# Designs tried in a protein design run: designed miniproteins, single chains, continued (5). Part 53

Each design is a single chain, and the fold is of that chain. pLDDT is the mean over its residues in the fold that is shown.

## One batch from the design tools (miniprotein)

Design m17946
Fold by ESMFold2-Fast:
Structure m17946 (fold): chain A 89 residues (1-89)
Amino acid sequence: SAELETLEGIARSIIEPVRELLEKAKENPEEKKYAEKAIELAEIGIKTLEYLKKKLEEEGKLTPEMERIIEESLEELKKLKEEAKKLLE
């Protein structure tokens, strides 16, 4: 559906920059700024998707398929954030 396709596009646009920063952090372990920025963008992405889920629930538009996409995307962002945090240890 067009709505699911739009949601998947939003999720990708949030997750991809975090993945790119995490890859740069792994390639440049001496440059702490990449891991720090990955954490920051992951946190923004988590808040954005949590807010989107809440708004879809309030409007009665949250389908089980949409909820699954949002929850899987939230798990991915949380995983990327934890990986970035480990690089700062």
Scores: mean pLDDT 89

Design m17948
Fold by ESMFold2-Fast:
Structure m17948 (fold): chain A 92 residues (1-92)
Amino acid sequence: DDAAAMRKLQAAVEKNPAMLEEIARVYMESLGADDPALVAELAARMGALMPQMVQSSPRERAALGAQLRLELARRLGRLDPAAEAALQALLA
């Protein structure tokens, strides 16, 4: 359950706020990006979105996640046109 997973992640982050920065760092490393400023921005945005995502419907959570991924892809210049179209369709 997506909602249960988000609540569990929120509880874990509340116990250890540094977890968001570590999650962001690992994710950025998986994309081949090594930018500490972008890692810090991603961690801050994930933290800010966490309460909203927990309170959102499954569709709204998917849209918020897609928005974050789409913005990150634009900044990295790494999203192909087909993937971008799929993410934009989810946001509609």
Scores: mean pLDDT 69

Design m17949
Fold by ESMFold2-Fast:
Structure m17949 (fold): chain A 99 residues (1-99)
Amino acid sequence: SQEQQEKLRELVRKLVALSILAAGAIYNAEKNPEQAKRDLEGAFELALEIVTSPEDKERLRKLYEEALEAINKGDISRVEELVKEMIDLALKAVDEAAK
């Protein structure tokens, strides 16, 4: 119980940090693509620490690669879509850990 609560608290802290970096990636994608890529990498690394399944880790890698391509193309709407999917995968993992 206490160990599960401490683990959940740590996952929530990582999720908050991921959300801040994800917002940074979106915010910087148009005017500062190099910063957007750094923010995206940080969000991706945190998401990998939150998700547990090999399938979700592989999905995160694909989302990360596609988001990097979207930043390089200046496709801001696509960056927002892909980053949202990354957040949704992390949220799902936190929700499953809370059960």
Scores: mean pLDDT 89

Design m17950
Fold by ESMFold2-Fast:
Structure m17950 (fold): chain A 56 residues (1-56)
Amino acid sequence: SDVILRNAQRDLGLSEEQLRLAVELVERGASSREIAEALGISQKQASGLKNAILAS
């Protein structure tokens, strides 16, 4: 759902570029740790973002 993804983007304060990177990383099977390191967010936030992307 686009709504779930947009809510996660807003809640985490991510740019469009950061969101695109997160989607690419999830598609490549990246872990929450790898997403957290790439975006400069916490592993908990990255886990939530990964779940939002997979639900979209």
Scores: mean pLDDT 83

Design m17951
Fold by ESMFold2-Fast:
Structure m17951 (fold): chain A 90 residues (1-90)
Amino acid sequence: MYRIRVEAVDGTPLAPGSELVLLGKDGKVLARIRLEGPTRSEAEVELDEEPALAIVFHRGPADEFSVVRVTVEKDGEVVLEMKVLALPVA
């Protein structure tokens, strides 16, 4: 079981319906997770592989962005931690 946390680094809230995409080393999409909280979201998921990259996109205005920290834990151990820019959905 993987535990995923997404947190707004600067305290700027994400728009409702923002999403996290987790990718494996080869760019395989492992999971898509809807982010429920404005500044913090948590989820537990089963993944086929250990994630190597996280992408976050938001459904807010195209001229708004936030920096978020994505943390993925497996059995209490951090396996991925990244700071990413939340990108507007095209």
Scores: mean pLDDT 78

Design m17952
Fold by ESMFold2-Fast:
Order: C-alpha cells, then sequence, then structure tokens
Structure m17952 (fold): chain A 105 residues (1-105)
C-alpha cells in the first residue's frame, strides 16, 4: 500500500542517518515510519538501536521485548529477537544486514 511504501521510505532515511551517526535524526524518521506502520520491524528495530546510542536504554531492548510479547506474528517475533541479539553484542554489521534484508522485501 501507499502508507507502507511511505513507512519504508522513512525507515530508509532513518537507516541513512544511523549510518552517519546522526542518532537523533535516525530516531525521528524511525518514529515517523512506526507511526505510519506499527508492524514495521525495520523501523522498530532501528528506533531501538537509536535509543541505545542516545543512552536511553530503557526505551531500547525492553521496547522490543514488549513488541515480541504482544505480537502473534512469528516472523516479526523472530526478526526482533535477532535484533535484540545484535544490540546485546554491539554487532552493528549484523544489525545493518538484518535491516537491509527486511527492507528488501
Amino acid sequence: SEIEKQAREYTRKALEYLKKGDFEKALEYANKSIELDPRNVAGIALAAYAYKKLGKEDLSIPTLEKVIKNTKDPKIKERLQKAIEYLKNDDFEGFLKLLEEVLAE
């Protein structure tokens, strides 16, 4: 849908800012993406990464865990669990690969 396309565009912008180290702008666009598509795994994971980098850890992994608990979609659950693994290990390369794979769909 058009809304899903716009959400993906915002997620891509968020990813570009994240790669540049602009975590405030990354979070701004990730949140815009989530507002349009609350099931947007890439946007949700990206927001959690940005929150962690901004020192707001209480809004990072715990937020992902809450989404996992409340989702009935096994694919969303699996992807967010993988995002948590990368966040806990400070594996930015693995995290980027996950986001790029999700955005390629």
Scores: mean pLDDT 85

Design m17953
Fold by ESMFold2-Fast:
Structure m17953 (fold): chain A 63 residues (1-63)
Amino acid sequence: SAEEYVEKGKKYFEEGKYDEAVRYYIQALQLDPANEEARKGLAELRKKIGQDEFNVLAAKAAS
């Protein structure tokens, strides 16, 4: 479920595994595009690692 992917995204984010965190949040949004927690998680990741690095990881995760 989208909730399971959000939970995994939060865990990887806390561990500093940003590639994994981005991947799971994107998977959550693919299942539920309106998921607020996944959207907020991605926004916090972008703020944490910066727009350019975020764009690279997001493109990789969506492929």
Scores: mean pLDDT 84

Design m17954
Fold by ESMFold2-Fast:
Structure m17954 (fold): chain A 70 residues (1-70)
Amino acid sequence: SAIDELKEEAIKNLEEFMKELLSTLNEEKQKKIKEVYEEAVEKLKKAKTPEEIQKILDEFLIKVNEIIEE
């Protein structure tokens, strides 16, 4: 379905984002961001609408930015 394709693409994009981001961060921030990533992936798997997918991605980016700014 179109929703399943959007979820798979969102998860793939998060995996690529994580690969690039983690190489720039210290071990403590890597641990925190990995936890946020795992939460986002689990939420994406349960999402039913494009709006829910976008909300999850937006919340992920906000949390990641907060950790980086620490």
Scores: mean pLDDT 86

Design m17956
Fold by ESMFold2-Fast:
Structure m17956 (fold): chain A 58 residues (1-58)
Amino acid sequence: SMIEEEVKKVLEERGISDEKLFEEAVRFVEGWLRGFKLEYKPGLAESLADLYIYANSL
């Protein structure tokens, strides 16, 4: 999916190769979009993946 592609791109650009973290980030993005009833738009999943990484990197 486009969401998975954008999330993987963000993780790879940051040198992250953890499959579990990838799965958790994808679920976070999908849950966020579903919860707010937002339609997917290019770049939105990338922005949400960035937020997930920053929020959980501590």
Scores: mean pLDDT 78

Design m17957
Fold by ESMFold2-Fast:
Structure m17957 (fold): chain A 101 residues (1-101)
Amino acid sequence: SDEELAERLLKEIDKIMEELKKNAKDEDKVLELVERFVALIEKALEEIRDPELLRRFAEYMIEKAEEMKEIIKKELENEEMARLLTRRLDGVIAALRRELA
């Protein structure tokens, strides 16, 4: 069901956030985690068919993307990579905001 899919995706997002907090200075791990996060959002947008559930999911994902940006800006020592990853997350936030409009 869409509800079961959403629950699985939310658990995976929480795991990504926890791993990011533990590995925020590891450039390769941070890149991997951002890519996994974006892939989960793309999967949710493709597979969740209930518009109300998708809207609530999008709102939560915007919140988590903003949290990821702040962690990356604060902790990732490679400033160029931090800028590239925050721009990628800004693109994702913009896409999710369009889903909410």
Scores: mean pLDDT 86

Design m17958
Fold by ESMFold2-Fast:
Structure m17958 (fold): chain A 62 residues (1-62)
Amino acid sequence: MPLPEVFNKLSPVVQELVRKLLAGEEPSEEEIEEMAKELGLSPESVRAMIEYLKELIEELQS
């Protein structure tokens, strides 16, 4: 199925994260640190974002 239009408005880093989560993959700690660096966030903020995105994906797949 095509991804929602809002997905195209996200940064490329966040888009790749969403694709990984949709595939049932979890980002590594190293990938979380790289995302934090690219987004200008702390690793803790990136982990919170991942948990939020996981909840959204579970709701969409249910």
Scores: mean pLDDT 72

Design m17959
Fold by ESMFold2-Fast:
Structure m17959 (fold): chain A 75 residues (1-75)
Amino acid sequence: SKAEEYKKLGEEYFEKGYFDEALKYYEKALKLDPNNEEIWNAYEEFLEKVKELLGEEAVKKEWEKFERFKKKYLK
C-alpha cells in the first residue's frame, strides 16, 4: 500500500540520519492508514531513538501527538 511505501521511506531516511524527512514520511503513512499498528510501532521506535540521540525537546510535540492519536485509533 501507499502507507507502507511511506513507512519504508521514513525508515530509510531514519537510517541515514535525515530525521526531518523520516518524520514527514512516517506522518504521511499514519495519515493514510491511522489504524495500522505496524506503522504506529515504527513511528514510536523512531521517536524513541531521536529522543535518545537528540534529547526529548527534539520530538516533544510529535510525541504528544503520537500518544493522543494512538489512543484514538488503536484503543
Scores: mean pLDDT 78

Design m17960
Fold by ESMFold2-Fast:
Structure m17960 (fold): chain A 105 residues (1-105)
Amino acid sequence: EGLFRLAKKYVEEGKVDEAEFYYIMLAKFYLQQGKYEEAIKVVEEALSIPELKDSVRLYYLLGVAYEKLGDTEKAKEYFEKALKIAQSKGNEDFVKKIKERLEKL
């Protein structure tokens, strides 16, 4: 609750990187609690912010949430989206991490 309000405040102040950090923390918290639908809603709200629309971390978390729900097709879709963005940005660490996840689906 407090993290969600803080994320929105940072968006309003133009502090988009700080907002992304708090959205990611909140999504991870919901994933740890088994609240996968709540994690998806938090990530979808963050992705609606134009500056965050191509966030590798947000698409990766969306893939994890759908995997945990048993929606393998959506998990694969979002992991492939995250992979494409990570490759375009030369982010080797995320490329490796996402490929390992896709191999296990």
Scores: mean pLDDT 84

Design m17961
Fold by ESMFold2-Fast:
Structure m17961 (fold): chain A 90 residues (1-90)
Amino acid sequence: SPDEEAARRADELLREAAEAFKAGDYETAIKLLEEAKSLLPAVRRYAERELIAQGLSREEAREEAERGTELNRELIEKRIAEAEAAKAAA
C-alpha cells in the first residue's frame, strides 16, 4: 500500500539522516529529516491500520497512532534542531 511504502521510506530516510549526521553532512541530514517528517501522515495511517489488524478498536487505533506520530514528530524536530546547531557551529 502507499502508506506502507511511505512507512518504509520514512525509516530509510531516518537511517540515511543518521549516517549523514555522523559524516558531518548536516545539510543533507536536515533535508532527509524534513522529508521523513513530511511522510508522518502516511505513517500514521499505516500504524492505525496495523493496530486495527492487531485487534484494537478503530477509536483506540486512531488515538494510539496519533500519539505515536506526535512522539515521532517531536523526535524528528529535535534531530533537525541538533543538526541545525551542529551546522551553525561548523
Scores: mean pLDDT 90

Design m17962
Fold by ESMFold2-Fast:
Structure m17962 (fold): chain A 63 residues (1-63)
Amino acid sequence: MSELLRKAADSTDPLEQARLLKEAIEKRYEEVKKTNPSLESYFKEQYERELKAIDEYIKKLEE
């Protein structure tokens, strides 16, 4: 996640930044599933909301 966030910060292209943020969100959720399986249901709802938000933002940038 930290490396992806650094790459996003270094990028001047908003679409590239948004895609890197989406990857960071996905990677964080996979890490949570591995380290805290008992909290998966809680983080799944947050993950789905974050994915929806970033996907909508990416679509907006692609128009």
Scores: mean pLDDT 75

Design m17963
Fold by ESMFold2-Fast:
Structure m17963 (fold): chain A 97 residues (1-97)
Amino acid sequence: MEAQEYIEKAITNSYSPETKIIYLTLAIAALAGGERSDGIRLADMIMDTIMFNSEEKRKEVIAFAEKLGLTPLQIKAIEKLINGDIDGAIKLLQEEI
């Protein structure tokens, strides 16, 4: 499954936190059955939310995730990524696989 490959890239490679967030976001979108372009858009929105530290942008991320059909657990993983809790997001996603 494509999602497993993205998660393994995030956990096995010594990438920057930003790169790990991108791969984990692509994994979440793939688990939801989304297109790769949707995963890229979601990752871009998450990075903007972190950069601007904006509750408004965070709400937009969650609304887009819901539109993509993400489960409550997958949305919780997104919230952990926004908060910089990469290890917590990985743990939640491993429960989906």
Scores: mean pLDDT 81

Design m17964
Fold by ESMFold2-Fast:
Structure m17964 (fold): chain A 55 residues (1-55)
Amino acid sequence: MSLEEQQRVNRAANEVYELLKKGASREEALEVALKMGLSPEQARAVVESAEETVK
C-alpha cells in the first residue's frame, strides 16, 4: 500500500466514525467511504472498525 492510499483510508475512517457517532446509518457511512475513493472492501472494513469504536 502507498502512503497516499493509507492517508485516504485514515481520512475515511475518521469521517465514518464521526457520522456513526452522530447516528448516521451504516449505508450512509459506506457511501461516504466510497466517495472518498476507498474500494468496497476497504469501505466495509472501515465501517466495521468504526462501529466497534463507537460502541
Scores: mean pLDDT 79

Design m17965
Fold by ESMFold2-Fast:
Structure m17965 (fold): chain A 68 residues (1-68)
Amino acid sequence: SAKEKKQLVANKVANFAMELLPSKSLEEVIEAARKKARELGKEAGLSEEQIEAIIEAVERNARAEYER
């Protein structure tokens, strides 16, 4: 289903961002995550709104982790 595809893409992007966080600036991590979300989301057939929702969630989580 579309929800399953969205969750799979979201998990892959989140894992990618978390792996970069210790060695990259917050801005670099967010930019890389946005690029990855668009690439994987388009490949999976997600809408632009679904891709943007994934980006927003990953950005929120990355900012929270970086502020620690």
Scores: mean pLDDT 81

Design m17966
Fold by ESMFold2-Fast:
Structure m17966 (fold): chain A 73 residues (1-73)
Amino acid sequence: EAESAYQAGLEKLKAGDLEGALAHFEETIRLAPDSVLSMKAANLIARIYLEQGKLEEAREYFEKSVEIAKKHL
């Protein structure tokens, strides 16, 4: 389930559909919170927001990714 959502997000990203990618990566986080997959999804969401110039939103998702990484260490 979460892996399928993540893969769908990657397909949207490759197609240049940033909004579609965001929706799928957010679903990945809902399905598998505090997982390595959720960490990867949060990092990709942050990069999309950074490309859109949404600096505060990008920072929030980068911080989320870091917090998940700390739980795995």
Scores: mean pLDDT 82

Design m17967
Fold by ESMFold2-Fast:
Structure m17967 (fold): chain A 68 residues (1-68)
Amino acid sequence: GVEEALEKLERALEGAREAQKRGLISEEQLKVFEEKVKEAKERIKEGADPEEILNEINRFGVRLVITA
């Protein structure tokens, strides 16, 4: 449901912050991810498919780590 998707986005954001603390991603990469998660939360609240949005965020996070 929507609440579960928002919770998963929050956990993904916490994971990204920990990755930045460990030096796996830059501060700039973390900022981009934070903006993407904020946009995702807004889209879900406006009625977008939570599973589609979560898949986009997960793919973005994977690409962010691979290209770092």
Scores: mean pLDDT 78

Design m17968
Fold by ESMFold2-Fast:
Structure m17968 (fold): chain A 80 residues (1-80)
Amino acid sequence: SLEELIKRFNEVEARVEASPNPTQEELDELVRLIKELYEAAKKETDGDKQFLLNLYIIAGDSLLLAAAKRRGLPVPEIDI
């Protein structure tokens, strides 16, 4: 469900933000979650829910960029 996907995002976001030295595994988990958000947004027909999903995608992309840069790792490409 959308609620469960958002709940999972919030849990992953909290873990990654709390990590001063994010691991490749933590970054890969975040990438998988962002891909799930993209798939959900693509299938969503309700404009308000699609807008909300896009906000979470933007938040996830920003978090991924910041976390990868803290580690000196390249930002993973998200292929849809």
Scores: mean pLDDT 79

Design m17969
Fold by ESMFold2-Fast:
Structure m17969 (fold): chain A 73 residues (1-73)
Amino acid sequence: SEQAEIEEIERALIRSEAANRGITLTDEQIEKLLNGETESFSEEEKEIYEYAKKTAEALLRARRLGRETARAE
């Protein structure tokens, strides 16, 4: 589903951005962030999640808009 594709992109972006910042996140921690269970996380870890979510949403929105533009023509 489109939602599953977004979640997969978000996981990849969280891992990548965490690595870039020298932060180690376990698979369980990444799943908690994706589920919105952010209470036990640092502000920097929350920023990584927000970045990943925003980036994934922007990429999916761009793809959707491209399809709609092509259909409208």
Scores: mean pLDDT 77

Design m17970
Fold by ESMFold2-Fast:
Formats: sequence, structure tokens, C-alpha cells
Structure m17970 (fold): chain A 65 residues (1-65)
Amino acid sequence: GKVLLLKAKKDYKATSPNELSLKKGEKIFGQVLAEDDEYLVIKTFDGEVRKIPKKYVEVVEHLSD
């Protein structure tokens, strides 16, 4: 599947248990499982599934298997 390295553009506090909280400048590594207009659903390094708001992150690297 599609694997991305993302970087948080600003701080974001998760509003639900399945969301990931972000700190500005934080790098997030994960496999993209789903995407809509507002969120990415990613599988993290620990195998957990979390969603992140697209407007608070940028793609810094496209990583592939």
C-alpha cells in the first residue's frame, strides 16, 4: 500500500480517540489505508489505525514497498 512520511504544519488536538494529535514540525510515518476530503486514515509503526486531518499535514516524502 501507499506509505508516506508526513509533517505536521501546525498543532492539532485530537477530538476523538481514533484521531492522532499533532505538534507543529512532528513527522508522521504511516501506510495510507483510506482518504477522503478531510482525513487520511493511516496505519502507524505500532500497527494502530488512526485518522489525521489533511489540512494540518503536508507530504514530505513518498515511500513505497
Scores: mean pLDDT 80

Design m17971
Fold by ESMFold2-Fast:
Structure m17971 (fold): chain A 58 residues (1-58)
Amino acid sequence: MLIEKAKKLAEEAARAGDAGDVDSARKYYDEAVKLLVKAGFSPEEARKKVTEWIDKAS
């Protein structure tokens, strides 16, 4: 559940970035990272995973 929510937020971050909404993209990115940390990932692992999802969504 948390991992699925984080992935959806990463996809929203990619869409916001594509639209030029840097503030929303940053917010979605931060929320996705926080959810992965809550799910048991380290902060470094969480950031890496969210970046991978954004790259694949772009």
Scores: mean pLDDT 83

Design m17972
Fold by ESMFold2-Fast:
Structure m17972 (fold): chain A 60 residues (1-60)
Amino acid sequence: MTIEEALARAEEALAAGDAERANDLLTQGAIDMAEQGASDEELQELSRRGKELFARRLGV
């Protein structure tokens, strides 16, 4: 899974009103990326962009 794929799936879940599913999808994306040998920098980027996505969609 790529950062773009994980964020796209999470955004779809947030658009459907399912923040818990969106968080689960981001967590699974991070696990899949780590198993594929993603760098710490890539995992931090996913975390950062995931937080920005939640802030934009939920207004927090």
Scores: mean pLDDT 81

Design m17973
Fold by ESMFold2-Fast:
Structure m17973 (fold): chain A 61 residues (1-61)
Amino acid sequence: SASEELRRELLNLSAKNVSISDLEKMLKEETDPKRQQLLSQLIVQQRSLEKIKAERAALKG
């Protein structure tokens, strides 16, 4: 489905190490509400992953 294609595209952007700032810019410029929702969710996930990575570093793993 189109939703699955968009989700895959956004996951590829995440895998390319796109910065949160760049993702926020993409969200501001996006006109499709469904793409806006997925970009917003990806930004939240990336922020959460940064926090988890910091916690893992403290655990030496």
Scores: mean pLDDT 74

Design m17974
Fold by ESMFold2-Fast:
Structure m17974 (fold): chain A 56 residues (1-56)
Amino acid sequence: MADEEEVRRLLEDILRGENVGESYARLGEIYKEVKAENDEEGLKRLEELLREAGVP
């Protein structure tokens, strides 16, 4: 699901080095879901969160 709070938590976990692989896998699922829904605003928001966190 494309929930911003979930995305923020996953990014924080990655930055802390906690559950990194699982968090990246979950982010990938969210990214695919947002793209499949053709949610331009959600995709842009997701990219902003990733950019701010410094995650590639």
Scores: mean pLDDT 74

Design m17975
Fold by ESMFold2-Fast:
Structure m17975 (fold): chain A 71 residues (1-71)
Amino acid sequence: MAELLDELERALLELGRLKGVPEEKLEELRKEAEKAKEFVESLTDEKLKKEITELVRELLARVREEIAALK
């Protein structure tokens, strides 16, 4: 999970460096990532951690898709 969250942070940083990304959209994606991170850190249930891991993977895929659309 921590590695996946780190990849998400790197992808958001790359997206933020690309010209043409609206600040509002970037802020929304960052807020979603921060909420997911806080939620993961508060969890002790392994089943919920697995479900949230999948949600983080989906968010990462979406951020990468936005990056690809701009390159």
Scores: mean pLDDT 73

Design m17976
Fold by ESMFold2-Fast:
Structure m17976 (fold): chain A 65 residues (1-65)
Amino acid sequence: MDDETIRKAIEGAEKAIAYAEETGDKVVLRVTLHELKELLKQIKNPELKERVEELIKRAEELLSK
């Protein structure tokens, strides 16, 4: 998977998490978290890996509320 595809996936995940944070939609959070964890396994770029790890932490924190 190329870096541009990963960046677009990160952008989509950021929007999904923001939507879920605003609306309280736990289903969107669970789906996004699963997608981010799968994406993380495919990433070799350390900068993009760090961004995905931050989003995973944010989604898990929101799910625990």
Scores: mean pLDDT 82

Design m17977
Fold by ESMFold2-Fast:
Structure m17977 (fold): chain A 66 residues (1-66)
Amino acid sequence: SAAAEAARRKAIQERMQELKEISEKIVPLARELARTDNPEKKAELEEELGKIVKEIMEEKRKREAG
């Protein structure tokens, strides 16, 4: 049905936008992590990435719960 197709397109669009937002947050930090040779800086960047991942997981849990 047209309604089912519209709902599917919307779900795909929302998922693509979510992945883009995640990529835009993670990619710069991952690039800096790959380029830095400083262990302290690596630890800081890994902690920052961990915070972003935790936030994403919390949002997923909220979406699944409600």
Scores: mean pLDDT 78

Design m17978
Fold by ESMFold2-Fast:
Structure m17978 (fold): chain A 68 residues (1-68)
Amino acid sequence: SAEEREQEYLAMSGPELARKVGEAADRAYELDREFAEQAGSLMIGADVATAPEVAARVAALLDQRVEE
């Protein structure tokens, strides 16, 4: 589930989380560009350094979309 993936991301170090968020976004963009662009808008005013919980949730949602 997205919640389980989010917990995996939250357990990562900041640099590892940043790398994984980028990878998840790239994968989702290749499969569903519109969804990836919409999910990116959830990061307005936030990034991995300022809101890692938001970044982890967005990455988890992107991963779930790619696998479904």
Scores: mean pLDDT 68

Design m17979
Fold by ESMFold2-Fast:
Parts: C-alpha cells; structure tokens; sequence
Structure m17979 (fold): chain A 68 residues (1-68)
C-alpha cells in the first residue's frame, strides 16, 4: 500500500492526475485502514478537482474528512 501511495504522489507532482488517482485508489483498496488512507482520499479529491470533476472531488474530500 505505501509503495503505491508513494508512486501515486510522484505522478501527482508531475501533474499526471488520472494515473495518480488510480494508484491512490489501489492503495486504499489494499489497506483501507492504513494511516495513509485519509491523505490518499484527500489527494484523490484534489486530483479530481484538477481534472474538473467537481462531484467526485467533493465525494472524496468528504471521505477524507470522515477518516481524519
């Protein structure tokens, strides 16, 4: 899970938002109870916002808030 999170973060820094979202989603799926899961949800939310997908961004932001 951590390796997928780190790779996703690296792609996010490169503005490859679709690819980073996929890796963050995979990280959450492998370990939903990870301390990294709230951060992964927050980064997915920002990624969707950067892609113009406001509804998905709000959904994941709410999930991040629930876990923080």
Amino acid sequence: AEALFQKGLELYKQKKYKESIKLFEEAIKLDPDSPLSPQAYALIAVGYAKLGEKEKAEEYAQKAAELS
Scores: mean pLDDT 80

Design m17980
Fold by ESMFold2-Fast:
Structure m17980 (fold): chain A 66 residues (1-66)
Amino acid sequence: RERAERAIEEARRLGEELLKHDPETGKRVLNGAEKAEELLRQGDVRGALAVAEAAIREAKRMLESL
């Protein structure tokens, strides 16, 4: 649970950072964080973690190309 919460927070932070450089990709990463938060709210801790980590990977890949 704590790992999933931390991953969601990281995805949200990276999405906001990316929003300043690439609004479209930033919005997509933030959508991933919101989806992960919804899964966590439903009790799907593993699903939330997987979705949040996928959003983090997308954000990092895009930031590396800047």
Scores: mean pLDDT 79

Design m17981
Fold by ESMFold2-Fast:
Structure m17981 (fold): chain A 55 residues (1-55)
Amino acid sequence: MAPLSEEERQRLLDGAREAAKNGAVPAVERAIAVAREHGDEELVAEIERIKREYA
């Protein structure tokens, strides 16, 4: 897959943080899957950190 742009990465991070804050675990996991599908391992790690922060 094509790599995510900086704007796309930021929107995914913001969405994941909002989902985690609201306890929407499936939405956070979906964001991780999207980042992984694009090969953005740094973004995967960051979203996983967000998930753990609000667990």
Scores: mean pLDDT 80

Design m17982
Fold by ESMFold2-Fast:
Structure m17982 (fold): chain A 109 residues (1-109)
Amino acid sequence: MAELEAKIKAAEKGSVERGEALFKLGMAYYQQGDYEKAIEALEEAAKEYEKAGDYKGAGRAYGALGGVYHAMGDYEKAAEAYYKAAEYYEKAGDEESAKAAREMAEALE
């Protein structure tokens, strides 16, 4: 955790490196059951990936957000996050990941 926080401070804002460090921090919080902190870190990761033009990274971050919301029982927010993941995967040209994310969202209806 402290190593990831140091990498986040050192990385340039709007960089893939900062997005990746924030994604790893969010996943670490998720594994510990700190869902609120996981959401904050993953939302920041998505924004950093978006600024860097890494749409596949943004899709991955929104997919992880969907998983956190699903674990919390917030199926409406989970579906919204999965639809956002699909949108970013489509922007990245990754149609397989986009389709999988849409199917995850539809399964929560």
Scores: mean pLDDT 87

